Designed miniproteins, single chains. Designs and how they scored, part 67

Each design is a single chain, and the fold is of that chain. pLDDT is the mean over its residues in the fold that is shown.

## One batch from the design tools (miniprotein)

Design m2303
Fold by ESMFold2-Fast:
Structure m2303 (fold): chain A 66 residues (1-66)
Amino acid sequence: SLPAVTLSAEQEAELERAVTPYEEAKDYEKAIEALREVLIKHGLEELAERIEKALREELERKKAAL
């Protein structure tokens, strides 16, 4: 499971805006990179690392289904 961290509504909105275009394009690798970049900019480097790992594991599961 993803680590539980409280983000402000503004930070959550920024994260969603950064990630959504890449998810819509099905470019999950870029979506993960965008997510990581936003979290690192807000000083959440450890959270970014843990979320990236979880999302890459999810991406590998999706690739295995193809």
Scores: mean pLDDT 73

Design m2304
Fold by ESMFold2-Fast:
Parts: C-alpha cells; sequence; structure tokens
Structure m2304 (fold): chain A 92 residues (1-92)
C-alpha cells in the first residue's frame, strides 16, 4: 500500500512521509515514526493510506491507526474510509 502523511501547524501542511510499502509491517513502521514526530513536535497529523485489499482491509487498518494514535495521546478528529482509501486527521 501507499502511505502519505502531513504535519500541520498554523494551517500549513508539510509532507512528512510519501512511501509505497509492500507489507503492512513496513507501512505501520513508517506510520509509528510519523505519530511519534507529531507528538514530539506538538503538531497535527493527516494520514492517507491506499490499500490493495479494499474496504475490509482499509477498515481494519483505520481501527489500528485510531488505537495507536489514541495510545500516543493524539485526538482523532476524523476518519474516512472510501474503498481501499483511509484518511485520518489527528490533533496534538
Amino acid sequence: GKLVTYLEEDGKKSELISRESDTLSSLFADLQQALLKAVAEGKNLEIRVDLPGGEEEARRVAEQIKMMAEAYGLKVESVKVEGGRVTITLKA
């Protein structure tokens, strides 16, 4: 799948990660780094994931991302699942 993440501060988005990954493990490793950076910098994070397994995989991945984000103290503002696409917005 493909992971794209943006850090947001004062309405400005800067791309943090844009990477294609052959495994969910690699994708989650990159995602964990993005979550930790958002927490460390006190910035909002937008996560976009495109997954080959379609809606069922996307829903499972979205729930895992929500749990990870909340465990790190980030507030889940929105979650959108559209087919194999997941968009999650997190507040510091």
Scores: mean pLDDT 85

Design m2305
Fold by ESMFold2-Fast:
Structure m2305 (fold): chain A 125 residues (1-125)
Amino acid sequence: MAVRTSSDPNVLSALAEAYMKLLDEGGIPGKIVVELTFDKSKVDVSKVPKEKRFISKEGAYVEIKSEVVGDKIVVTITVSVEDPETGKKAKSPDVLLLAAEEAIDYVLSLVPVEPVEVRAEVTPL
């Protein structure tokens, strides 16, 4: 299987580990999904975007979604070489890691609390 995941508590470390595992096996990254789980009682839910889409400076397609699940809030960051609305592809898959790091920094700027759980998944083209 070419899908890699990590649950390392350091968000950037989890992402880097999943990304490098795919590259080490000759995979070309096509999609990154990062899930950040927060304690709802420590987060201002009104400041967390329910859904936000943008194109990174490098041309990767970014989607941020948040969902309240019991006493937790789960923020899912999806970064893809393909626009989910148009099917248009980014010029280079190398932009995915930088776009994911930018999106993570954005979410953590809105939620200045350490996540209780982190999951990162990198899917091949």
Scores: mean pLDDT 74

Design m2306
Fold by ESMFold2-Fast:
Structure m2306 (fold): chain A 70 residues (1-70)
Amino acid sequence: SAELEEARLYARIAIREAREALPYLSPEQQKQVEELIARLEEAMRAEDAAAIREAVGRLTKLLQESKAAL
């Protein structure tokens, strides 16, 4: 579906941005990001657009909060 295709696009962008941010994060933040990436990959495997969007939102929020902690 178009909804699933769009959700997967946002997921790929979020994972890429998260991986690019990893070297600049604390070890605790790195672990949290890696756990969220794993959950997002599980949601993509389940082909659940709503679950993918939820996981993308959580990952994006964590990255924004990590920047604010500077």
Scores: mean pLDDT 84

Design m2307
Fold by ESMFold2-Fast:
Structure m2307 (fold): chain A 88 residues (1-88)
Amino acid sequence: TTVEATVEFPEKTVTGSKKDKDKVLAEAQQYIEDVKGTVRAVADSVGRESGGEVESTEPVITLTVTEENGQVIVKTNAQTVRIVGRPP
């Protein structure tokens, strides 16, 4: 049986003071790693359920960094990932 999964990620906004920009960016980077980890976990699950080949779209992740009023605002957007497992 073909198994399909669609993984969607909400926009993550991290805000901090300009002096803590490195920490704000590190938190945004952690979200990116979490997104990639979730895609891998879902692909593994789809592969187990289908018992066959797994196809997935590459996750496309965009960061927007804005500095205003002594604050750093980082918005992370990940595009929807489609994962398909097909029986052998």
Scores: mean pLDDT 83

Design m2308
Fold by ESMFold2-Fast:
Structure m2308 (fold): chain A 67 residues (1-67)
Amino acid sequence: RSRAERLGLRLLLHEIETHRDELSLEDVKQAAESLLAAGLISEEEARRIQAAKSLDEAVAILRELLA
């Protein structure tokens, strides 16, 4: 994985953990699309995040992608 992709995933995880009560699952999916458009995550990583059914699942996916 590129340094930029890893940074994008870390920033998204930090936003969710810091602003969890203010963010919906839809907001997280929109953020993933924006990061993909900016080249900060891969298409495969964006697809994994888009498959999440809850914020907890999105966090688990992001933690797995960063492992």
Scores: mean pLDDT 78

Design m2309
Fold by ESMFold2-Fast:
Structure m2309 (fold): chain A 86 residues (1-86)
Amino acid sequence: SERAAVGEALADAVAANYEEVLAAVRRTLGLSPEVKSLAEALADADGAGHVAAARTINEVAIGAIEDPALRAAARADAEATLAQLE
């Protein structure tokens, strides 16, 4: 399905751009360079921090999706999902 393809494209983009995603999340949450994983970055985040991190991950990962149709679908899905969490 398109939703499954979007999920795979996002997961692949995060994996392929992991260091950029992690660096962006560190900047968003005010974390030190000593934080080396997304799991570590999110372990101490509150609810607002989790939403901010998810938004940051989506912006970096969606921008890295090579297929423009999947990128557009991923952006629409992310905007709809995050709007429910605000």
Scores: mean pLDDT 79

Design m2310
Fold by ESMFold2-Fast:
Structure m2310 (fold): chain A 91 residues (1-91)
Amino acid sequence: SLVDTLSDEEKAATLVLIDEVSGTNYLSEETREKLRELAERMRERLSADPATLFDMIYEILKVNPALFGVEDTDEAYRAKAAELTKRISAL
């Protein structure tokens, strides 16, 4: 999986994008500022590869469903990942 090749920092940068489109505060202000430049680079990169973005969000949701207010079902994870992928791609 392409997700397996991503660093923890790149995965955290994806959370910055999720916070931006969702209006949530999963990451601290200090962490968001530190990751902002990486998040912008990843947004540009992932906008051309929505399948990889979907996979990344899906894996993040599976680990922390309660953090995102998602039901603990595969269907709910996929639906939320698709929603967030579309919203981030529109940034």
Scores: mean pLDDT 73

Design m2311
Fold by ESMFold2-Fast:
Structure m2311 (fold): chain A 64 residues (1-64)
Amino acid sequence: EEERIFELEVELGLELIRLGIHKIDAQNALKRGDVETYQKHLDMAKEEEKRVAELEAEIERLRA
């Protein structure tokens, strides 16, 4: 399970990076008044936040 925990930690790291990128893209779209692009990136960030929570829960479960 050590190997699986490591894989999940790597995936969590990648999802956190993606989340950060989409939040930045959303903020930049909002600054230029592009509400449609802002909403698209916000929706993507919301899905990534959900995935981050799922990965964190699975890692905790495997460590217990």
Scores: mean pLDDT 84

Design m2312
Fold by ESMFold2-Fast:
Structure m2312 (fold): chain A 74 residues (1-74)
Amino acid sequence: SQEELAQQLINQIRQTAKDMIAKGKSVADLEKKMQAALQEARDAGLSKELIDQLGAVAQEEVKKAQDVLDKKAA
């Protein structure tokens, strides 16, 4: 179902963000990767509501990554 695919993509987004930050990738690299994941979801035919949910999760992960890096710089 679309809901199962959306849940799988959400889990992939969160895992990808954790992996990229652990590897020392930049927030800009993470943002590009998140945009690619959202495009994959659109290409897979997910509803606008599910795409918006994925976008909110991606935005949350980018914000968390930025907060972690800002604290390390201080």
Scores: mean pLDDT 81

Design m2313
Fold by ESMFold2-Fast:
Structure m2313 (fold): chain A 56 residues (1-56)
Amino acid sequence: MVSQRPPIYWSNDEQIDHARLTRRNVVDTLRRIGNDQGARDVERRTDDGINDIRQR
């Protein structure tokens, strides 16, 4: 499973900020079109990715 790859020159904080903004936008769009499963998948993947960045 591959999430959006942030630019390599971004700091961990910048990557997390980007991930949060992307999560918010994508989840809103998916829920708006009725794709609740996709919205939950994006939430799960993004939360996991943010936690991974914070831990590493």
Scores: mean pLDDT 73

Design m2314
Fold by ESMFold2-Fast:
Structure m2314 (fold): chain A 100 residues (1-100)
Amino acid sequence: MKTFAIDPPPKGSTSKLTPAVLLALYDALEKEGFTPLIDRSEIGKVLGLSSALEKEADVVISASDLDGTVVVTVEKGDEKKTFVGSDVEQLVKQVVDFVL
C-alpha cells in the first residue's frame, strides 16, 4: 500500500493558491488509493513534517508560492521532481501522473 505526506508551506506563505493545490493533491492521491500520513486539517499549517514521518512516506509533497505561481516539489524515494504553474487542475494532474 502506497503512502503520502504533504509538508505544510514555509512560514510566511499567505497565498490562497498554495493551500488549494495541496488540498486538491491530498484529495486526488487519496482517490487513487494512496494512504495519507497526515491529517487533511494540517495542510496549510507551518509546523512542517518530522524527519521520521518523511522517511515513512512513499511520497513527500511540498509547495511554495513564487511570483504568482505555485512550485510543487515531489520526492518519491530517490527521485525528486518540481512542477511549476498557476492552474490547480493541471498541477494536480502532473503530480499524480509522476507519482503513479
Scores: mean pLDDT 72

Design m2315
Fold by ESMFold2-Fast:
Structure m2315 (fold): chain A 88 residues (1-88)
Amino acid sequence: MKKEEFEKEVTELLRAAASDDYERIAELLNKYGIEVTPEELKAMDPYERAILLYKAMLKLAEKYGIDTAKKIFESQIEAIKKVREKRK
């Protein structure tokens, strides 16, 4: 089943994010249909970057049919948006 493939792709994206590898993050986001450059990611605020990362993971959860992960990622996107709104 595709759960292991989903976990591998999510892990790859999270590893790139943890190492601030903006070139790799941009490559993976573009692979999942999110058009962004490494320079845009670097200049972007941390909350907007986190939202894009969770959007990519949400697309992966939808692609592989992992409903539990889909709900978690949707919840995280909403939480980050609320934190960003309160800070601005």
Scores: mean pLDDT 80

Design m2316
Fold by ESMFold2-Fast:
Structure m2316 (fold): chain A 102 residues (1-102)
Amino acid sequence: LWKEGGELGYLGGYLAAKGGTLGAKNGTGEKLRKGTAGAIAGSGGDWLGERSTTPLQSREGGRSGYSGGESAELGATTEEAKELGRLGYELGRKGYELGEAG
């Protein structure tokens, strides 16, 4: 369970970072700020999720993933960036829940 949480945190973080980066590249002002925050938090979820060896690391990877996804969605200026942020949020949230259960 928590190993699957780590994989979902990794994938959620990866998608959030990609969406946040795309949003930051195309955004200005508040959109740029939110996209950048999504890219940073998503990268943290990617790193923690990929390297998780404990339920705590899987949980924190998922948390960073869904936090990054939410920021990436708010910073999105294109439908692609918005969808990547949304998917990052959903997968990161599920990774967080599985990490807590393990």
Scores: mean pLDDT 77

Design m2317
Fold by ESMFold2-Fast:
Structure m2317 (fold): chain A 95 residues (1-95)
Amino acid sequence: MKVKEEVLKRAKEETKRLALEQGLSEEEAEKLAEETVEELEKILSEEDFEEMYRLIEKEGLSVAEALAAIGRRRNGQELSVEEILELHKKNEEKK
């Protein structure tokens, strides 16, 4: 299986579907899908594409969810729901 091609295909399909759902034209949706594919090819390594494919196929994540998981891993920001809630509480104490 060509893992990179499958991930890019799913990214294009998901981006186009979401854009159309938001009321964008087919031309605008196609442009966003193409821009998404170009951005992913520039920022992701072959190893990142393999990890995205695993997350999508084995864990059932969306392309956006898989990309967010890889982004967090690369930036060292593994945020749990508990950490997000603690950050929210700290921001409220500063008001």
Scores: mean pLDDT 68

Design m2318
Fold by ESMFold2-Fast:
Structure m2318 (fold): chain A 63 residues (1-63)
Amino acid sequence: AEEAVRRDLQRGIEAAKNGDLETAERILQSLREAAEQYRALGLDPTPFEEAVRELEKAIEEAK
């Protein structure tokens, strides 16, 4: 889970830096959905929640 989250975060940040905001926003939505699913299943959503915050910052800085 953590490795997949880190990979998706890296991809999202790279997309935002390259001006591909559509891809970055899509990855952000996927990370938010994963956090909600983990919370619903009683699993730790923290890695997904942290990735969401980092990607939100990257997208905002790229605008």
Scores: mean pLDDT 81

Design m2319
Fold by ESMFold2-Fast:
Structure m2319 (fold): chain A 90 residues (1-90)
Amino acid sequence: STLELPPEEQKKLLEENIEKAKELGSSVTDEEIEAAYRIQAIAAAAKEKDEKVAEEIEKLAREAEETGDLLGAERRAEELMREAGIEVKR
């Protein structure tokens, strides 16, 4: 899975997926791109504590790249972390 890669490579794959979504007619703002990076950081933190939570967050990120709802996905990722008892350090 993407989470098995180093954080730098995860960021690169995220950037490639965002660019591909734009080519398919999706419009993504700078704020949404920043939200996508925050989701990746949350997923990386989750992976160290609970791999299942990390996989759920990765699925949310993939769906958000297709729908463009990256801000909604970020909020849901933060909720999943809170529900699992994993602290999100900002």
Scores: mean pLDDT 70

Design m2320
Fold by ESMFold2-Fast:
Structure m2320 (fold): chain A 66 residues (1-66)
Amino acid sequence: SEFDKIIEEAKKASYQEAVRLLVEFAEKYNIPWSLIQEAIDEARKVSTDPKEQIILTLKLLKEKLE
């Protein structure tokens, strides 16, 4: 899965790089910003760590789109 690849890259990246990976992935696959915002809001309820929130956002997007 393309999501599994980007999730593993984001885990190894810095916070800034993880955010960039999320944005580039969203643009490449035309993921609507509203869906990204929903996933971010859900991730923020689960974790207070900024990097973990980005990883969770990618996992939630995978669940919503796959």
Scores: mean pLDDT 85

Design m2321
Fold by ESMFold2-Fast:
Structure m2321 (fold): chain A 109 residues (1-109)
Amino acid sequence: MKKLKLDEEGKELVEKIIEYSKEVIKELSKEEIDMEEVLKYLEELKKYVEELAKLTGDSGLLDAFQEAGKQFALNPEKTKEALGKLLEYIAEKVEDEELQEKAKKAAEE
């Protein structure tokens, strides 16, 4: 499996994807979900996933994110699972040990 070769820009995009994925999962885990805040974080997440996919040429990032978006309208728990899979995909593809650990830890929440 080919790992993503990330420059500083790519590493910053991965960090933002991890951060916003965690914020969506955290918000969806509340008893009272702020849907406007969830949508705002998903919009930022989409932007960073698209930028990283363009930078790396990796379509698997877009596929994982699209699955999360598809589940969002149906079920908060399934949306969290799909975001967990996106984070696992990032952890498997990224060679940076710190970013791998951050993505893996976020996926386990």
Scores: mean pLDDT 76

Design m2322
Fold by ESMFold2-Fast:
Structure m2322 (fold): chain A 57 residues (1-57)
Amino acid sequence: DRERRIEEAAEELRRAFEEGTSAFGALFQRLHAEDAEFAREALRRAGLWAAVAPPEP
């Protein structure tokens, strides 16, 4: 259940990243606002956590 949702979120994040950084940022902020741990795990599943771990300061 939770694993499935993480995989779905990971795919959405990857697609948003392909569209552009603004779309990716907006989606990540929405996920993080709901559940920070979930958002971080989704990033790791997408393979984006290591590349874009910190938000743009």
Scores: mean pLDDT 72

Design m2323
Fold by ESMFold2-Fast:
Structure m2323 (fold): chain A 94 residues (1-94)
Amino acid sequence: SLRREASELLVAEGERYIALGRASSSDALVRHGERLVELGRRALTDPEVLREAVAYLRRLIDLMRQGGVPEEELVPLEEAVRLLEEALREEEAA
């Protein structure tokens, strides 16, 4: 399932950001991680969350790219966006 794969990526990446944020004392990174975990879990059960998750992730990726995060570190988030956008297109095409 596209939604399940996206959920698993978002939860894993969100938990990684929480750990990194705690280690670096970055409240912003912890909050982003918590939001990713929330969106990942909700995307499994709530189709309306798909649009919200895509919009949030696109903004987060852009913000991180502007902040100098290497492209290879953004790959899991970009893959999650791809999976969520595919799931959203399938829901909207019905």
Scores: mean pLDDT 82

Design m2324
Fold by ESMFold2-Fast:
Structure m2324 (fold): chain A 74 residues (1-74)
Amino acid sequence: EEVEKLIKKTRENAEKIIQDLENERDTAVSEAAKKDPVEAEKLRAELTQEYNEFKERLDKKVDEAIKRVKEKAK
């Protein structure tokens, strides 16, 4: 129960971080698009790559945190 609750909370926190980053990206791209749609597409591609790299690192950290919780519960 406690371990399951902690795992669920960890995944929910990761989801919130990802959502916040997506919102920031979308806002930045929308603002750029008002000035230059071509530059906005470049910015979207750049931020999407940065976002994907961050998400990969975050997924790794979440998996490591879950592994530690499971190992301690043994």
Scores: mean pLDDT 77

Design m2325
Fold by ESMFold2-Fast:
Structure m2325 (fold): chain A 65 residues (1-65)
Amino acid sequence: SALERLRAAAERLEKDPYDLKAWQEFNAAVRALLSEEDLKKFYELTKGESDARKMLEIAEKIAAE
């Protein structure tokens, strides 16, 4: 699922925050998980955030609405 892919990418980014492939997978999974409106909200809430785990928590919170 998109959520499982997002969690896996976030776990990789926790170990290596400079893993560009993991960032590509993370971004693809977020786009697959969230609607266009929720995706805009996600980008606003994660503006200036570099911690993949915090971004995952925000995406999961939005998806649970």
Scores: mean pLDDT 84

Design m2326
Fold by ESMFold2-Fast:
Structure m2326 (fold): chain A 74 residues (1-74)
Amino acid sequence: MIDVISKRPIVGEYVKSPYDESAYHVRDALSLGSPIDPVGKKPLVPEEKVEEFLELSEKRREEEVELLAEAVRA
């Protein structure tokens, strides 16, 4: 997961707004609104879907780990 606002992994502790000098705690940023879509610059999911988005992010990470493991086997 990459936070397009600060261009850093969401797994970090906080992200910084490009509009202000304010910093957001990662969990607060996600709870207030999903990460912004880098293409459209809009929230990816509505606030009620934030938990679902986080679940999908976890699934995606797990899939990437397995994909890497298989890649070393060819």
Scores: mean pLDDT 49

Design m2327
Fold by ESMFold2-Fast:
Structure m2327 (fold): chain A 74 residues (1-74)
Amino acid sequence: SAEELKAARDRLLAALDASPEERLAVLRQMAGESTDPALRAALENLVATMEGSDDAAFQRLLVGLLAQELEERL
């Protein structure tokens, strides 16, 4: 739903200001709570990518890109 996409976008934007550990925890929670299969898959892929990288700048870039994609779908 548009409400779910908007809520996800807002949570992703808030996660940009979080620590790497808090950001990853938020994304895992979002993936587990998502009822939209496409959004869940995107969040699960993002979590997997972030777990494989210690580059905080790259992680922030990926989160920002997903937030932008969700904004464009609203």
Scores: mean pLDDT 81

Design m2328
Fold by ESMFold2-Fast:
Structure m2328 (fold): chain A 81 residues (1-81)
Amino acid sequence: SLEDLKEEAEKLLEEIEKLGVRLVTEHDAVDLAQQFGKEVKELEKKFEEAIKKKDIESAKRALEQLKNLKRQVEEELEKLR
């Protein structure tokens, strides 16, 4: 449902935000954090537009892209260990 998608996106955005904070606070990776922050904002806008249009397929695609972005941030954090 749209409600389930919203809840999943909210949790995912919170998780990505925490990872972005870790890039800066643990590794001083400000440029990477800014780059990922821009990508998050674009995907969040895409997701919100899909929700407003009740386009479940586009909302799911945006959510999958957010999941992929989270994985990329985690991989970059792992490389900086």
Scores: mean pLDDT 85

Design m2329
Fold by ESMFold2-Fast:
Structure m2329 (fold): chain A 119 residues (1-119)
Amino acid sequence: SLAESFDAYTVVKRAAEEKKLPYEEEEIEVQLGERRSLRLRLIKLKESDTVLLSATAREELDGTVHVGEATRFESAGSVSVTEAASGPDEAVRRELLERARAALERAWAEYKAGKPLSA
């Protein structure tokens, strides 16, 4: 279960800090509705091909938090995409995960085009 460990963005950032590797980061958060938000986080090692982009969609309903997250990690020519979702309502988890996937694909295309992230 991916929910049992630190998020991939935090893992990459910690590893870069421990090894004193220079990196760039970009973060955007936008409101998608009254209790729904989307966060995009990018970390790029300046002297490496290592890059991670994470999209997290969050909704609060009746004091309960639901999350859907999609993360793309590229290093040494290898590409991985990981997904995680949490919260008691399966339909809400699924919807947020679909929003996170769509946001990740858009943000990744913007990054590859040399554009700033938008939400």
Scores: mean pLDDT 83

Design m2330
Fold by ESMFold2-Fast:
Structure m2330 (fold): chain A 78 residues (1-78)
Amino acid sequence: ELFEKLRKAIIEKNYEEAAKIIVELLLSGKATKDEIGKLIQELREENPEITDDDIQELIAKMVDIILELEKKNNEVIE
């Protein structure tokens, strides 16, 4: 289910949603970095309109989400 949503988001160039799904899969232990990398590679092979710039944007959005999660976990705002 999540992998299908991820494929759709990447094809539609909705990288905000794709990044959120990837981060959820990685943090929940439902997927590894290798599995995500393979999925992206397969999608690019099937959809040549997905460029290196598109993948860079996806990675940047993933990093942004991870950094925000780490910041919230390390800072007590009470």
Scores: mean pLDDT 77

Design m2331
Fold by ESMFold2-Fast:
Structure m2331 (fold): chain A 63 residues (1-63)
Amino acid sequence: LPKEPTEEQKKKVIEVLEKQPESAPSSVFDVAAKEAGVSVEEVAQVHIRTGIGSGANGRGIPL
């Protein structure tokens, strides 16, 4: 089971994901992980819970 990121880290992840939604899923996860100081898997977990970037297509971002 992955570690739960800090509240501040979650906010940072959401902020980054909002800047780069569906256009570059692989890149956005990497950038968000670096900015928030968490693992890519934790970024993906936040994305899944909030649905950020699913937008027009309603597609999930590949992990």
Scores: mean pLDDT 61

Design m2332
Fold by ESMFold2-Fast:
Structure m2332 (fold): chain A 107 residues (1-107)
Amino acid sequence: EEKELLEKFLELAKKVLEIHKNSTPEQRAYLISVLEEAFDLARKGGEGLKRAIELLEQTIDDIKNNPEEVLKKGKEVIEKMSTNEFIARALRVIGAILEIELELEKL
Protein backbone atom coordinates (compact mmCIF):
# COMPACT_ATOMS: atom_id res chain seq x y z
CA GLU A 1 0.00 0.00 0.00
CA GLU A 2 2.62 2.61 1.05
CA LYS A 3 4.86 1.81 -1.96
CA GLU A 4 1.91 2.08 -4.38
CA LEU A 5 0.86 5.42 -2.82
CA LEU A 6 4.44 6.78 -3.02
CA GLU A 7 4.68 5.71 -6.70
CA LYS A 8 1.36 7.45 -7.49
CA PHE A 9 2.44 10.57 -5.57
CA LEU A 10 5.77 10.71 -7.44
CA GLU A 11 4.02 10.26 -10.81
CA LEU A 12 1.62 13.14 -10.03
CA ALA A 13 4.43 15.37 -8.68
CA LYS A 14 6.46 14.82 -11.86
CA LYS A 15 3.34 15.59 -13.96
CA VAL A 16 2.86 18.90 -12.09
CA LEU A 17 6.58 19.71 -12.55
CA GLU A 18 6.25 19.02 -16.31
CA ILE A 19 3.26 21.43 -16.50
CA HIS A 20 5.45 23.97 -14.63
CA LYS A 21 8.05 23.92 -17.46
CA ASN A 22 5.44 25.20 -19.96
CA SER A 23 3.64 27.65 -17.61
CA THR A 24 3.50 31.43 -17.07
CA PRO A 25 5.47 32.91 -14.11
CA GLU A 26 2.22 33.16 -12.10
CA GLN A 27 1.31 29.52 -12.81
CA ARG A 28 4.87 28.42 -11.93
CA ALA A 29 4.69 30.20 -8.55
CA TYR A 30 1.35 28.52 -7.80
CA LEU A 31 2.61 25.07 -8.86
CA ILE A 32 5.77 25.32 -6.69
CA SER A 33 3.65 26.36 -3.68
CA VAL A 34 1.29 23.39 -4.29
CA LEU A 35 4.21 20.95 -4.60
CA GLU A 36 5.68 22.26 -1.31
CA GLU A 37 2.32 21.73 0.45
CA ALA A 38 1.99 18.26 -1.10
CA PHE A 39 5.47 17.23 0.11
CA ASP A 40 4.69 18.52 3.63
CA LEU A 41 1.56 16.34 3.64
CA ALA A 42 3.31 13.30 2.09
CA ARG A 43 6.13 13.22 4.69
CA LYS A 44 3.50 12.44 7.36
CA GLY A 45 2.73 9.15 5.58
CA GLY A 46 -0.60 7.29 5.71
CA GLU A 47 -3.49 9.77 5.57
CA GLY A 48 -1.11 12.67 4.84
CA LEU A 49 0.22 10.89 1.75
CA LYS A 50 -3.35 10.23 0.54
CA ARG A 51 -4.20 13.93 1.05
CA ALA A 52 -1.05 14.91 -0.89
CA ILE A 53 -2.20 12.75 -3.83
CA GLU A 54 -5.68 14.35 -3.70
CA LEU A 55 -4.12 17.84 -3.67
CA LEU A 56 -2.00 17.11 -6.77
CA GLU A 57 -4.98 15.56 -8.62
CA GLN A 58 -7.11 18.63 -7.77
CA THR A 59 -4.29 20.95 -8.91
CA ILE A 60 -4.08 19.24 -12.32
CA ASP A 61 -7.88 19.55 -12.64
CA ASP A 62 -7.81 23.25 -11.60
CA ILE A 63 -5.19 24.09 -14.26
CA LYS A 64 -7.57 22.71 -16.93
CA ASN A 65 -10.96 23.83 -15.55
CA ASN A 66 -10.24 26.88 -13.32
CA PRO A 67 -7.27 28.69 -14.97
CA GLU A 68 -8.35 32.14 -13.65
CA GLU A 69 -8.22 30.92 -10.02
CA VAL A 70 -4.75 29.41 -10.67
CA LEU A 71 -3.51 32.76 -12.08
CA LYS A 72 -4.96 34.67 -9.10
CA LYS A 73 -3.26 32.37 -6.56
CA GLY A 74 0.01 32.49 -8.50
CA LYS A 75 0.02 36.30 -8.51
CA GLU A 76 -0.40 36.30 -4.71
CA VAL A 77 2.61 33.94 -4.37
CA ILE A 78 4.83 36.03 -6.71
CA GLU A 79 3.98 39.32 -4.92
CA LYS A 80 5.24 37.87 -1.61
CA MET A 81 8.43 36.18 -2.89
CA SER A 82 11.87 37.31 -4.06
CA THR A 83 13.55 35.61 -7.06
CA ASN A 84 16.16 34.01 -4.77
CA GLU A 85 13.43 32.64 -2.46
CA PHE A 86 11.54 31.25 -5.46
CA ILE A 87 14.68 29.48 -6.76
CA ALA A 88 15.35 28.05 -3.27
CA ARG A 89 11.78 26.68 -3.10
CA ALA A 90 12.04 25.15 -6.58
CA LEU A 91 15.33 23.44 -5.63
CA ARG A 92 13.72 21.99 -2.46
CA VAL A 93 10.89 20.52 -4.56
CA ILE A 94 13.40 18.93 -6.98
CA GLY A 95 15.36 17.56 -4.00
CA ALA A 96 12.21 16.06 -2.47
CA ILE A 97 11.35 14.29 -5.77
CA LEU A 98 14.86 12.78 -5.91
CA GLU A 99 14.60 11.62 -2.26
CA ILE A 100 11.26 9.86 -2.97
CA GLU A 101 12.81 8.11 -6.02
CA LEU A 102 15.66 6.85 -3.81
CA GLU A 103 13.22 5.65 -1.09
CA LEU A 104 11.12 3.77 -3.68
CA GLU A 105 14.27 1.82 -4.70
CA LYS A 106 14.54 0.56 -1.08
CA LEU A 107 10.93 -0.70 -1.00
Scores: mean pLDDT 78

Design m2333
Fold by ESMFold2-Fast:
Structure m2333 (fold): chain A 65 residues (1-65)
Amino acid sequence: MSTGNPLLDAAIRALEAIAPKEKVEEMKQKIIEIYERNLSAGASEHEAVSEAVREGLKDLAALEK
């Protein structure tokens, strides 16, 4: 399924390739939530993808201490 943003689609697929399936689902959900939030705040699509990936990765890393 396409999100309508090829950068977001590519980022999600890259994470699915490198992360375990259990963790990639959580990361994907976080990325989409943050992306939508940033778009609602007026960010560009490129900026929203960048912020979503950055914050999603930080949240996932915190689970691994």
Scores: mean pLDDT 71

Design m2334
Fold by ESMFold2-Fast:
Structure m2334 (fold): chain A 85 residues (1-85)
Amino acid sequence: SAELDRMLAELRETLERLKTEKLSVSEAIGAALRAIGAQFQAGLLSGKDLLANPEEGDAQGREIARLGEEVVKLALEQLRAASAA
């Protein structure tokens, strides 16, 4: 679906930024929230709780959940580093 393809592209772009850049606190928070929102929206489209059970999605839903979890993890790692400085 075009909507899932768009979410995948946005998550991949955000993940690349988190891997290559140190984001500001507001940007890192925004990235985490958007990733959670994408997982929730993909779950709504498939009728599955992808936040609780990522593996229950179809191939696109599982990829959104996987990328979203990586985005949240890296964003939280950057936020923890910022709070420790």
Scores: mean pLDDT 78

Design m2335
Fold by ESMFold2-Fast:
Order: sequence, then C-alpha cells, then structure tokens
Structure m2335 (fold): chain A 83 residues (1-83)
Amino acid sequence: MSESVGENDDGYKSVVITDPAKNLVGVSTMTPDNTVSSQVFREVDGRYELIWSETVTGLPSREEAEKKMNEFTKEIKELIEKA
C-alpha cells in the first residue's frame, strides 16, 4: 500500500492510496468550499468499480475539513487492508 498527497494554492488537496496487489485505489479530495469527498475503487477488467463513497459539504472551516479528510483517509486504509 502506498500514499501520495497533493495540495495547490487554490485550496484543493487530495490523498491517493493505492494497493496494486489488491487492484484497489482510494481517493480523498478537499475543495476550497470545505467539501470533502472520498471514494474507493476496484479495478475490474480495465474499469474502475466504485465500492465505497462518502461526501461531506459545508464544513465550517479548513481545519474541520482537514479533520474530516483524515477520518475518511483512515476509513479508506481500513477498507483496503480488510479487502
């Protein structure tokens, strides 16, 4: 399992978690409006199948959005480990 983090000056942040041995990819994204959206995909026959998704909008601050993104990232890691 590997993890990569990307952030830009426009307030977008993403975390990508991959496990090639399981054909699983987890993505968590935070937008400038403090929305956090997270998905886990399984690769099947060259296509991505969505196996888990959760989104929270209207978080009151970037600090709360960072906290929510950390919670979703932990859930993604647990889902990939259990698969």
Scores: mean pLDDT 83

Design m2336
Fold by ESMFold2-Fast:
Structure m2336 (fold): chain A 80 residues (1-80)
Amino acid sequence: SDEELKKEFVEFLKELIEKLEKGEISMEEALKKLEEFTKKVEEKNPTLGEILRDLVEELKKSKSKEELIESLKRVIDSMK
């Protein structure tokens, strides 16, 4: 369902934040994982995939790892 995909996306974002904060992945690797996740969602639900793509494009505007983490946290808050 759309709600299940949204919840899966939020959990994915939480995992990315944790890995970024621990230094386990780079900012570039995190953005690549975000793009890959969006493509998978788009294959199952094109409408929801477009919404997530717009969110990911906004996240890609981040200028630092710290800014990306802050933006990811804001996206999670907006999807409650």
Scores: mean pLDDT 80

Design m2337
Fold by ESMFold2-Fast:
Structure m2337 (fold): chain A 101 residues (1-101)
Amino acid sequence: SEAAALTAEMQAAYEAGDYARMFELLIEMEKKETEKLKEAFKDNPEVLKKVEELQKKIIELLKEAKELAEKGAPKEEIDKILEEAEKLKLELGEIIRKALE
């Protein structure tokens, strides 16, 4: 599957220390997840709007992490952005959980 191929490439980039490439692949995976969530919630416009807003913010944070990695920023600075992205992912998961009961 395309998702499995992206995951394999991401793992290879991580093992090679190519964090910029890793974040590029993570952004691609999150864009595909957004498409799946749009299909899953197409008949629930209120949930769809919240899901799209959170996914957009997550993707923006991953783009910022990629830019920092390209500039050779300290891992601690990148990790802080990833922690913020993880908080948004937890919020997204709670919205999905409540929508599905």
Scores: mean pLDDT 84

